# Designed miniproteins, single chains, continued (3): the designs that were tried, part 76

Each design is a single chain, and the fold is of that chain. pLDDT is the mean over its residues in the fold that is shown.

## One batch from the design tools (miniprotein)

Design m10800
Fold by ESMFold2-Fast:
Structure m10800 (fold): chain A 84 residues (1-84)
Amino acid sequence: LNLSEEVKKKLLELLKEALEAAKKGYEAYEKGKLEEAIKYVDKAIEALKKAAELAKEAGAEELAEAFEKGAEEAEELKKEVEEK
């Protein structure tokens, strides 16, 4: 597997965006700001799904699978937040 530097940078940016959004979402959840928490979790899910798609296009199947699993876990977290 030989990913271009451009693809590596984009994947790292998307991963950082997803992690930051997930952290902000959990912080909002702990403060009882459920609507804000859901918004950030959605942002994390979107970033992870984009990372998975980019990884698949680049032939990095293992990375794509990892990002897809991350998005699924974020969707479960969203359901937990939505339970109020």
Scores: mean pLDDT 80

Design m10801
Fold by ESMFold2-Fast:
Structure m10801 (fold): chain A 65 residues (1-65)
Amino acid sequence: MKKKGDDLMKEADKLDKGAEAAERAAKESTNPDDREQYLKGAKTLKKKSDDLKSKANSIYSSYNS
C-alpha cells in the first residue's frame, strides 16, 4: 500500500513550508529572542520533514519490483 507513503510525503511538504515561513519570520523579526525562536522552530520542522521523507522512501522502496 503506497497511500501511507503519499500521506507522509504530503505531511513532509507541509512541514517544509512551515519551516520556510518560520525562516522568513526570523529574517523579518526585529526582536533577537523572537528570531532565535523562529530559527529553532524552522530547524525542528526541517528535521521532522526529513524523517517523514525517509520513512516514505522506505515504504516506496518496499513496493519497488
Scores: mean pLDDT 79

Design m10802
Fold by ESMFold2-Fast:
Structure m10802 (fold): chain A 82 residues (1-82)
Amino acid sequence: HMLPGAAPSTDPAEVVRALVETLRKAYEEGRVTPESVIQAAETLKEQFGLKEKADRMIEAAKAGNFDEAIRIMEEVSKELEK
């Protein structure tokens, strides 16, 4: 809380792409958790205002549908590249 302007100012598409790659790798290695997906969804909501997409990811994660949650984040990454 001592750095008022230290928000990660990375390009939004690059941030989302990094989150997708992290979750995809965890999923392929069998170590993805609902918590990790929910945290990524909260990042989308807080940093980018993508509440509807984030809420869909949270619902998918709670249902144990991690591939759907990752797919939603991949869609966001592709949309931000346009």
Scores: mean pLDDT 74

Design m10803
Fold by ESMFold2-Fast:
Structure m10803 (fold): chain A 86 residues (1-86)
Amino acid sequence: LEEEALALLGKAQELLAKHAEEAEEFAEENKDLLTELEEAIAARDFERAAELAKKLAELAKEKNPEIAEALGLVAEAARLLAEAAR
């Protein structure tokens, strides 16, 4: 589960790196939600992190489908980490 989550995060990083300008623009537009996501991850609240990443993916879907795909991978990784933590 943790190994699978890390693999998904690696794929998300590759997608974000390919679309760095769009990722930076999306981050500025959604700073509050990204801050909440970072706080959830820091608190190891992976259930909340998964929900926040999923919401961010839905927001990105209309303007930046590649960023939405990356955020969807982050949401799935967070879900797997939540299951691993029990």
Scores: mean pLDDT 81

Design m10804
Fold by ESMFold2-Fast:
Structure m10804 (fold): chain A 64 residues (1-64)
Amino acid sequence: SMMEEEQKRINEMLGEGYRLTLEDEEKGKEVIEEAVKLAEESESEDTKQNARIAELLVKQIIKK
């Protein structure tokens, strides 16, 4: 379904953004922010929760 395709895309962006944050904090943060924005505009509560968790994990990496 379109919703499942949207969830997959956002989850892939969250994973890539997290990976990038380990190498380039600024670039990874930008990707996560874009993925979170897309997730908040989605109709999927699970996708929104995944995005918020990824955002929190990225914030923890940046603080260290």
Scores: mean pLDDT 78

Design m10805
Fold by ESMFold2-Fast:
Structure m10805 (fold): chain A 93 residues (1-93)
Amino acid sequence: MGAALLAEAQAALRRARDTLSPAQREEAIKAGIKAASAAQDTKSPGEVALVALEAIGEVAIAAAPEERKEEVRELVERALEAYREAVALEEAA
C-alpha cells in the first residue's frame, strides 16, 4: 500500500537532490542523520525516517539556488506528504 507513495517520495527527493552541489548534499545527509539519531529512542522507525526527511528537506531548500528554491520546496513538500501518508497507513495497520 505504501509502495507507490514511497516511490513518489523517492522520485521527488531525487529531483531535489539533483539541484544541489555534492557539498550541499553531504550537509543535508548529515542533518538527516543527526535528526534521526535524536529521535531513534522515542519514535517508531517510520517517524524517525520522517524526522530525517524533514531535516534533509530544510537543508536542501536553504542550499538551493534562489531561482530553484520554489521547485526544490515543492519537491520536498511532495516527498514529505507522500512519506507522511505512507507512515499513517503503516500505523493504521
Scores: mean pLDDT 69

Design m10806
Fold by ESMFold2-Fast:
Formats: sequence, structure tokens, C-alpha cells
Structure m10806 (fold): chain A 66 residues (1-66)
Amino acid sequence: LEEEIKKLEEKKEEIEREIERLRRELEENPDLPEEERRRLELEIGILEGLRGIIDGIINILKKKLE
């Protein structure tokens, strides 16, 4: 159970790094075409959703350790 939590936390960190990379791309390229900007924003939204799901699973597993 603790090993499963650690693996999920690692995946969450990977997702957070990807979100940060995409946000940095938007910040560093203000002249990006609107289509590319929308694609990056969509990717960020999807990754934020996945992060939320993983965080929810981590919280459920941590409660079982009580």
C-alpha cells in the first residue's frame, strides 16, 4: 500500500512537471498562434484533471493506513 502511494506520488510529480513545462511554453511564447495556444491550454486542462484523479486516489489510500 505505501509503495503504491509512492508510485502514484511519482506519477503526480511527472504530471505537475509536464503542466509546468506547458505553462512555461505559453509564458515564453506570447506570440504563439491562437490554435497552438488553445492546444496547450487543452493539454494543461487534461493534465490538471488527471492530477486531481491521482490526488484523490492517494488520499483514499492514505486514509486506509489509519
Scores: mean pLDDT 82

Design m10807
Fold by ESMFold2-Fast:
Structure m10807 (fold): chain A 85 residues (1-85)
Amino acid sequence: RREELVERARELLRETAERVPDVASALEAVGEQGARLVREGASPEEVERLFAAGVEGARLAGPGGDEAAAAIEEAGRLLVEALRE
């Protein structure tokens, strides 16, 4: 269950990175750090903080930022849900 949510979050960010290559490295970094936090048993607050910062950064990045921000928001939601399992 938990790993299924982590994989769904990672897949969403990977698929979005394919559509918005200008922010692909940032999406990959956020996904990797988020998955690590969940696997290490970090608090939901730590994941929420990471992804809130990612959303803000994506929106400021320019072209594709809104799509990237939406994907980061959804991935963060999935990872917080994984921590609550």
Scores: mean pLDDT 80

Design m10808
Fold by ESMFold2-Fast:
Structure m10808 (fold): chain A 58 residues (1-58)
Amino acid sequence: DIENLRKRIEELKEKIKELEEKLKSASGEEKKKIELEIGILEGIIAILEGVIKLLESK
């Protein structure tokens, strides 16, 4: 379901934006945790975008 995948990507991008705002005031271990979370979310988005491309190219 491409529409549901696009909605999930949008939600993940919004979460990343929120984490980026928190990252501006974070330091030490908290900064590292936020950076890791952003990286994981970006990875998930890349996978979902890949799935959408595969479905659209059929």
Scores: mean pLDDT 84

Design m10809
Fold by ESMFold2-Fast:
Structure m10809 (fold): chain A 70 residues (1-70)
Amino acid sequence: AALNPDVQRGEAHVVAAAVYLTLEDYEGAAEHLREAVEHLERALRENPSEEVRRQLEAAREALREVEEKV
């Protein structure tokens, strides 16, 4: 299976955000979640996928929660 580079970058930013959340660095987490959302939105536009849509929804929800703490 071919991986879309935007999916890979989006996933990498989600992992980075998770690390920042364990450190209670909400600003760092929010920055990486915004990048994840942008990359996953591009991926979804290029190739609509339920997996990518679920990843995007999860990233958006996480970003909303983190922004409430910043």
Scores: mean pLDDT 83

Design m10810
Fold by ESMFold2-Fast:
Structure m10810 (fold): chain A 55 residues (1-55)
Amino acid sequence: SAADAELDALYARVEAAASLEEKRAIVEAALAASTDPELKATLARQIAQIDRLLA
């Protein structure tokens, strides 16, 4: 689906990022730009996971 393709492209960009801070910024920007509630929930969980790794 389009949502799955969007997630795959986002994950590729996150994996290419050099730092956890950069990864967080990429996911946060995607969360802010998205209007899909399921995608927003997925991205919010990813931010929470990155925050745990940064703690």
Scores: mean pLDDT 80

Design m10811
Fold by ESMFold2-Fast:
Structure m10811 (fold): chain A 97 residues (1-97)
Amino acid sequence: SAEERLARARAAVDAALARAAAETDPERALEILADAAGVVISIGLELAVAHGDAALADRLLALAQRVAEAVAARDLEAMRAVVEEGLALLEEAVRAV
């Protein structure tokens, strides 16, 4: 269900943010957050396909580009913002159904 997918995404994001905050290696912190962003995008695409939501799919593709940019820049703050915005996007999409 959409609610179960959202709960899974939320749990993954919450765990990743806590782990990244405790991580002393900034490269490992970035990897943890990038993995969480991947989970959010994957779940979001499942929702977009299930509901025929092309606008959600386009927004998720833009988010994936921002993930790539944050990794290239080694920008931990940009990656955290992408993870948080991605979760908010999924919350919005589930409420709209």
Scores: mean pLDDT 87

Design m10812
Fold by ESMFold2-Fast:
Structure m10812 (fold): chain A 74 residues (1-74)
Amino acid sequence: SSRHQELLDDMEALVARLEEIAKETGDPWIEEKLRELRELLERAKTASLAEVGELMAQALDLTGEAMAYYQELK
């Protein structure tokens, strides 16, 4: 469905943002969060629409945690 693809596109945007931060910082904790986020995206590709919504919520929480950590590094 178009909604499923929209959520996948949103998750891919979160991956791209975290990849930029990982490259900027070289921080192993941020690199681990990037791996976890990529795993959520891979699960989302084969998940139902309801499951993708839950995985997106987890992706937002994980990205928010990584962003908060990144701000403290500055």
Scores: mean pLDDT 86

Design m10813
Fold by ESMFold2-Fast:
Structure m10813 (fold): chain A 71 residues (1-71)
Amino acid sequence: SEKEKKAKELLKKAEELGKKLLELLKEGEELLKKAEEEGEEYEKKFKEVGKEAQKLNDEYGELMKKAEELK
């Protein structure tokens, strides 16, 4: 079915975004450790990575919602 194919394509895109989100979360953990040891500049970078991760998480949620609506 066309809807099933579109749902699978959206889920594949969501999986790719999930991998990128995991990478950003790992970067965030490293920056948080540096902020605790080296101070304010790394805290600011951590907050920026957090904003980017939130954006990707929102996009992931939208793709999952669209895939579910096509089922």
Scores: mean pLDDT 80

Design m10814
Fold by ESMFold2-Fast:
Structure m10814 (fold): chain A 96 residues (1-96)
Amino acid sequence: GAEELLEEAREELEEARERLREGDVEGALEELEEALRLLEEALRAGADLERLRELARELLELAMEVLRVAPKELILRAIGVILRAIGLILDIELAE
């Protein structure tokens, strides 16, 4: 259900943060991409918009931190995650 998708996304965000602390920038980015997919699916499933917005903003902040330390080959992937996160936040606002 939608609530389960939000919990899975939260766990992926926690894993991304841990990987970033360990210097695994690529691993952090992979977890952020998975969290983003889960949040996009949660929005389609009718998840709580306030909680979804909170997690989407946390994902955006962490993606920006990844971009700051990303090697050249990962920069476009990090930008892609940032743009998708912004799009998700806008979709949440449009959902009321």
Scores: mean pLDDT 89

Design m10815
Fold by ESMFold2-Fast:
Structure m10815 (fold): chain A 89 residues (1-89)
Amino acid sequence: MKLAEELKEKGEEYRKQGNNRQAAIQYLKAGSIYYLEGKYEESVEAYQKAIDLDPNFHQAWINLGVSYEKLGRKKEAEEALKKANEVGP
């Protein structure tokens, strides 16, 4: 099953329609599936895409930080979690 790839494709459909919020939500979901599969580099890329589409997306910043922690990228994890606190819940 290619659930994460299907979610990214759905995200691109929403982005092409100008619905950046719904596109960001699809990329957040794709990142979460990659994270559950242990694909932390792919989860980071999906969460970064969600943030590109919605930079105030608190949950995407939290999830990005957690994925960076799994990769041992401590500085990027701290910066992402700080940004999550700045954009609020």
Scores: mean pLDDT 87

Design m10816
Fold by ESMFold2-Fast:
Structure m10816 (fold): chain A 55 residues (1-55)
Amino acid sequence: STVRDYIALLLERGLLSPAEAAELLAQLDDPATRSAAVARVHALLAEAGITEAFK
């Protein structure tokens, strides 16, 4: 799965607001902020206990 798939999953589960999801997607599209956005999504997945569900 891609980082975008994880953002969609977090939004569907109510773990991100629409505004937070839009901000993260914009950060992924900017090379200067991409690595920070990826790290934040992984941190949110780990906090939610869902990281092992994806291959």
Scores: mean pLDDT 78

Design m10817
Fold by ESMFold2-Fast:
Structure m10817 (fold): chain A 70 residues (1-70)
Amino acid sequence: SFEELAKELLEVAKKYGSEEAVELIEKAIRALKEGNLEEAQKLFVKALLLMSDEAREKASEIIKKLFELV
């Protein structure tokens, strides 16, 4: 489900990213739910830049699945 993927993405950000990355992902998820795909994409990219390479790859796969659900 969207909510399960969103929760998984936030856990990745909390474990492997900064507090700023978590805030950006929360904003991106909100934008995605509101149908603002362009804003969501920009916020997700900003968040990914604040993560390690391994965390970035995992987060990118979850983000891809989230976009497939909207």
Scores: mean pLDDT 84

Design m10818
Fold by ESMFold2-Fast:
Structure m10818 (fold): chain A 74 residues (1-74)
Amino acid sequence: DPVKLELVRRAAEAVVGITDPKDRENAIKALVQAAKKLGVPLDDIERVLVEVARKHGDPETVELARKIVEEMKK
């Protein structure tokens, strides 16, 4: 669903603006949980988060997004 993916992308743009690492991690977790409840596949959520983080030159958020999505697959 392209509308749901666009909502995830907009939320990801907001998350990348968070400067505190713990607040950012908690925001990523909340985003992934909310997007999963909307029926967005975990792999699509991870892809969008990674794309947005890479666009902003944020390798820490790239790694956090991958780790959080992997934990939610369990």
Scores: mean pLDDT 82

Design m10819
Fold by ESMFold2-Fast:
Structure m10819 (fold): chain A 70 residues (1-70)
Amino acid sequence: MFVKVEHFPDRIKLTVKAKTEEEVEKIHEELKKHIPDEWADAIKENMLEQIRKYGEAEIKATIEKARPQA
């Protein structure tokens, strides 16, 4: 299992790797601390599909942050 979450002022970059459904659940829980649930759920669905098809999952994503209004 691999989880990398990088916070930038204007974006979040993440890289996740999983080989089992248990690892996907742990990644999903971690991602919900950093990104909106809609993105965390989409990443979970994609990881589960990749594990089913390929026996492992890897996702790299960049999510842009809304800037606060001055």
Scores: mean pLDDT 79

Design m10820
Fold by ESMFold2-Fast:
Structure m10820 (fold): chain A 69 residues (1-69)
Amino acid sequence: GVPGAILSGDGVHAALAADDGRTARLNVPASALKPGAVVDAELDGRPAKVEVTEVSPDGLTGRGVLVEE
C-alpha cells in the first residue's frame, strides 16, 4: 500500500492524497472513516481500497494507506 493523507471532503466524500502524487477518491461518507476500517476508493478510475489509520476529531481528515490493485 501507499501511505497518504486523507483530505476532508464535502462531509459526504473524502480523498486520499498519496505520497507518490496520486489522489484516490473515497466513495464513503466521512462518518465511515474510522481507525482500522478498510473503505472503497477509486484511483485514476480504478477500484482501490484504503485502510484508515488515523482520523481527526471532526471525522473529516486523517491518514490512510492506499491498497494498490
Scores: mean pLDDT 68

Design m10821
Fold by ESMFold2-Fast:
Structure m10821 (fold): chain A 106 residues (1-106)
Amino acid sequence: SRLSEALAELLRIVDEILATGDVDAGMEKIKEILETLSREDKLRALQALVGYLLTRLHDAEAAGDEERVALLREFLQKLIDYMREHLPDDPVAQALVAQLEAALAA
C-alpha cells in the first residue's frame, strides 16, 4: 500500500541523513512524502518515524557517539517544528511532540 511504500522511503531518508549529515535536505524529502498521505496515514507515518528516531538516538547515546547524537537531536527538533506548524491542534501530533521534547530534555 502507499503507507508501506512511504514508510520504507522515510526510513531510507533517515539513513541518508545519518550518512550525509544534511538534515535540511532530508526534511524536505520527508515533508514531500508526508504530503502525499492522508491525515490518518501521515500520523501513522509520523508515529513510526518518531519511534525509529528515538531508537537511533538511544543507540547513539549508549555508544557515546556525540556527533550522531547531535545530528539526531537536530533532526528531532526539525520534526517537532514540522508537527507544530502543520498539525498544531492534532492530539496525536501533540503527544509525539511531547515525547520528542522529553527525549531532548534528557
Scores: mean pLDDT 89

Design m10822
Fold by ESMFold2-Fast:
Structure m10822 (fold): chain A 55 residues (1-55)
Amino acid sequence: SLQQQAEELRREAERLAEELQAAMDDPNATDEEIEELQRRLGEVVEQLRRVEAQL
């Protein structure tokens, strides 16, 4: 269902946001790693927005 998809995407976004914050706080994290996490988070947030627009 769309509600289940939205819930899954919210959990995914929260997890990616936590990983991004951890990477940004880690002096050993690479810029490439941070950029990839930012890209993935953006994609998940966009998908969530599209699903929520249908609820």
Scores: mean pLDDT 86

Design m10823
Fold by ESMFold2-Fast:
Structure m10823 (fold): chain A 71 residues (1-71)
Amino acid sequence: IENFTGVHYLTNKAVEAAKKLLEAIKNNDEEKIKEYQEELEKIREEMRKLSQDDSVPGGGRARAAGDVNRL
């Protein structure tokens, strides 16, 4: 359950960070751009860890694929 929550949590964080990065780019705030780029990089690392972690069963991945197929 927590591993599934982690995947959703990181996905939501990535979306939020991307929105903030776009706003920072519009405002030309180099400092904020750096912060949000770093945030996205950390999220990518965490996502990479989860994709290689066998503690998340195939059922979790099948669930995500099922949601995509329903789109």
Scores: mean pLDDT 65

Design m10824
Fold by ESMFold2-Fast:
Structure m10824 (fold): chain A 75 residues (1-75)
Amino acid sequence: SAALRARLPVLLAQLSDPDPAVRAAAAMELSQLAKRHPEEVRAVPGVREALERALSDPDPRTRYYAREALAALDA
């Protein structure tokens, strides 16, 4: 969808935000989008690579949601 195409690049940028709360929120939203729209999320370049980097995030919330998102994309 047009809304998803606009939102995904913003979320990918927010995964690299200096604020851990912003990164955790972005990872959570990406996990929800990956569960609801896995094909559309998979189609966006760099999503998998960004989520794989988020698995090494110092914040445990970001790591948790990144795992959930990747699991949804591989289902």
Scores: mean pLDDT 87

Design m10825
Fold by ESMFold2-Fast:
Structure m10825 (fold): chain A 68 residues (1-68)
Amino acid sequence: MSLAERIEALSDAQLEALRDDMIAVAKTDPEEAQEQLALLKKVAAETKDPRKRALLERHIAEIEAALA
């Protein structure tokens, strides 16, 4: 199973925990955070669940704000 497929399978609570971890990484290792962000953007684009897509898009925006 690919990393993108693993992220797609995560619950809302697990996705929130992942977002919090990625925001922490963005402050210490921005290159790693950018790689993880690219993967989240791919999952958001490929998901067929509009609710999960909206959640991922919100998390992406929050992580991008932490990288700025």
Scores: mean pLDDT 80

Design m10826
Fold by ESMFold2-Fast:
Parts: C-alpha cells; sequence; structure tokens
Structure m10826 (fold): chain A 77 residues (1-77)
C-alpha cells in the first residue's frame, strides 16, 4: 500500500509539472494531492518500521514544505 501511494504521488506530481505553464491552478491542486499521498505513504512506512513516534514530526515538516511549495507556485504564476 505505501509503495502504491508513493507511485500515485509521483504520477500526480509529473502531471502537475506538465500543467504548470498551461493551467497553474490545476497544477497546484495536483501538487497538493501528491503531497498528501506522499505523506500517507511515509506514515505507513514509519508504522511498518515501528517508528510511529516520528509521525507528528513528519506531518509538521510535510505541512511546512507544502506551504512553501504552494507559495513558490503562486509567485511563479
Amino acid sequence: EAEKLYEEAKELAKKAYELLKSDPEKAKELLKKAAELLTKAMKLKLKEAGREDLIPELEKKSKETLEEDLKTLEELA
């Protein structure tokens, strides 16, 4: 499951990149979805490794990274 979520996230990010010039709003939404799937995949991997203690830190860093990426996209649009 985690690997499938990771692969879906990569595919969404690729599509977002392709849309960046023609439809930046759609690209932004796809990047948000990709980030959510990537975070879910990482959380599952941490649970599998017995490192659930790291999940809150992962969620905090993932949110901060997404906010920075979205701000950068808004500046580029």
Scores: mean pLDDT 74

Design m10827
Fold by ESMFold2-Fast:
Structure m10827 (fold): chain A 89 residues (1-89)
Amino acid sequence: EAALSYEEAGNIYEKLGNHEEAALSYEKAGEVYEKIGLKEEAANSYRKAGDMYEKAGNLDKAAESYQKALDIDVELGIEDLKKAVDKVL
């Protein structure tokens, strides 16, 4: 619920053109999704935060948010590859 509320706030701020507030809301959504183990949702939220920080001109925070999304994507990819290998054994 908290993560979804932050994501909804991010969507509203994005539509209003408030890119910095949208980025902060998506970042908070990503943090909550990550804490509760919804990794795909977390990565998506961090990616949206990165997009919003980039639009706001905050390239340092955009890079940080994209890096968090990438780290999660890599973790998910490793899990998928391990499952594929385990099936072939």
Scores: mean pLDDT 82

Design m10829
Fold by ESMFold2-Fast:
Structure m10829 (fold): chain A 56 residues (1-56)
Amino acid sequence: SMIEKNIKDVKETIAEVEKRIADAKAQGKPQSVIDNLEAVRERLKKKLEELEKKYK
């Protein structure tokens, strides 16, 4: 279904963002860059939670 695909896509995007956060921290990127990536991750996690609540 479209919702199942959306859930999978969001999960994959979260994993990519988490890798980017880890890489940014390892490379010593400015805290502002890390904070921006963490904000994106939080937004995606909220979207995932909403999608999972709708999919029963």
Scores: mean pLDDT 84

Design m10830
Fold by ESMFold2-Fast:
Structure m10830 (fold): chain A 94 residues (1-94)
Amino acid sequence: SLKDKRIQELLDRLRALGVPDEVIELVRKIYELYKKNPFSKEAIQEIESLVNKILEMVKDPEALELIREIARVVPLPYSILKKIDQKIEEVKKS
C-alpha cells in the first residue's frame, strides 16, 4: 500500500541518521501491532509502552521528527503524537 511504502521510506531515513537497530525494530513492531489490531485497547497500550521506550533511547531531534511523522502516518492517537512533540521540544532546549 501507499502507507506501507511511506513508512518504509521513513524507516530507511531513520537508519540513515544512525539510530540504533533496536529503535528501527521498535518502530516496525508498533506498525505491525497497529495493522493486526487497530481497534484493540491492549494493542494501543502496548504501542504506548513501545513509544515510551523509543523516546528514552532517541535524543536526536531530526530522528524524533521522523518518528513523529511515522506516528502520524500509522496513524497513532493524538495523545501519543503530543508525547513525541513534548520530547522534541525537550531535546531542542538541551
Scores: mean pLDDT 86

Design m10832
Fold by ESMFold2-Fast:
Structure m10832 (fold): chain A 61 residues (1-61)
Amino acid sequence: MSEEELRELAERLKASDGVEALQLLREVAPRLTEEDIRRLAELLGLSVENVRTAVAVAQAL
């Protein structure tokens, strides 16, 4: 993803409820690289491990 797409995704995730956030992550998961996951973690103020876990959970749904 581009930097702008990752920033927009981070803001949407922050504004979303838990179910909406998981649906967003599931939709974008196939487009997320390792670098995207690291950047998203920085933007969300979370660990890279937490973001990877959230993406894995979202994909399992």
Scores: mean pLDDT 82

Design m10833
Fold by ESMFold2-Fast:
Structure m10833 (fold): chain A 55 residues (1-55)
Amino acid sequence: DEEIQKIRAETEERIRRAIEEAERKGWSLEEMLKRIAEILQEYAKRVQEVKAKAA
């Protein structure tokens, strides 16, 4: 689960940076949420890859 913890930490950092970027650039709430959704989709795929390697 070390790898999953690392992926979680990286995802949290990416979300934090996306929110900061949205605030700085004046993104709409819709644009910010779309970007966060993309990050979360990538997170889900990376976690599935780790689980697949364990099977």
Scores: mean pLDDT 81

Design m10834
Fold by ESMFold2-Fast:
Structure m10834 (fold): chain A 56 residues (1-56)
Amino acid sequence: SHTEEGLRRGLEEAERALESDPRYAYTVASLTLRDARKHGLPELAERAERLVREAR
C-alpha cells in the first residue's frame, strides 16, 4: 500500500541519517512508529522502535 511504502522509505532515510542528524532520525522514527502501530504494520513498528532507541 502507499502508506506502508511511504513509511518504509521514510524510515530507510532516517536510518541513513542516524549519524549525521540524529534529531531528524528520532523525529521520523517516532512518527513512523505511531503510524505503523495505527496501520498494523509490526515489522515497521519494530524497526522504528529500534531507531528511536538508537537516535536518543
Scores: mean pLDDT 85

Design m10835
Fold by ESMFold2-Fast:
Structure m10835 (fold): chain A 77 residues (1-77)
Amino acid sequence: VEEAKQLLIEAAKAAVDAGNYKSAYHAGMAIQALEDGDLETALEYARKAVEDARKSGNTKAAEYAQKAVELIEKELA
């Protein structure tokens, strides 16, 4: 879970740097959910962060958020 949090922080930074505030917001909500121990909510927001980053053409933010999604899915398995 710690690695997923680090990836979401990097995704949020990449999103903010490009002005993709919706993607950054969803990544931030995913981080909050991870800190609260709510893996299901974290997964939903991380997936939204990926989608928002992809729609904005921010491949770097999308890649970081997608790696976080994969780690959270593993934790829920």
Scores: mean pLDDT 86

Design m10836
Fold by ESMFold2-Fast:
Structure m10836 (fold): chain A 80 residues (1-80)
Amino acid sequence: SMEEELRKEVERLKKRGDEAIKNKDVKELQQVILSYQSQIDRIRLLTRKGLVSQKVGNELIDELLERQQELLDFIREMEK
């Protein structure tokens, strides 16, 4: 299903972000942040089209936004 594909993509992106944090790879962290934004935009579009429920769409977007902020905060700490 579309929701299962989105959940798998979110999990993959979270693992990619965790690996980038472990390696202190600022360039990869920046790319992951952009990938999170692209996924948020995709989920918003699919939710508007009724292909994903508002509940699931909002839950995934909120999770990605929180994770994106954590990665941004980590980059800021590394650049100090």
Scores: mean pLDDT 87

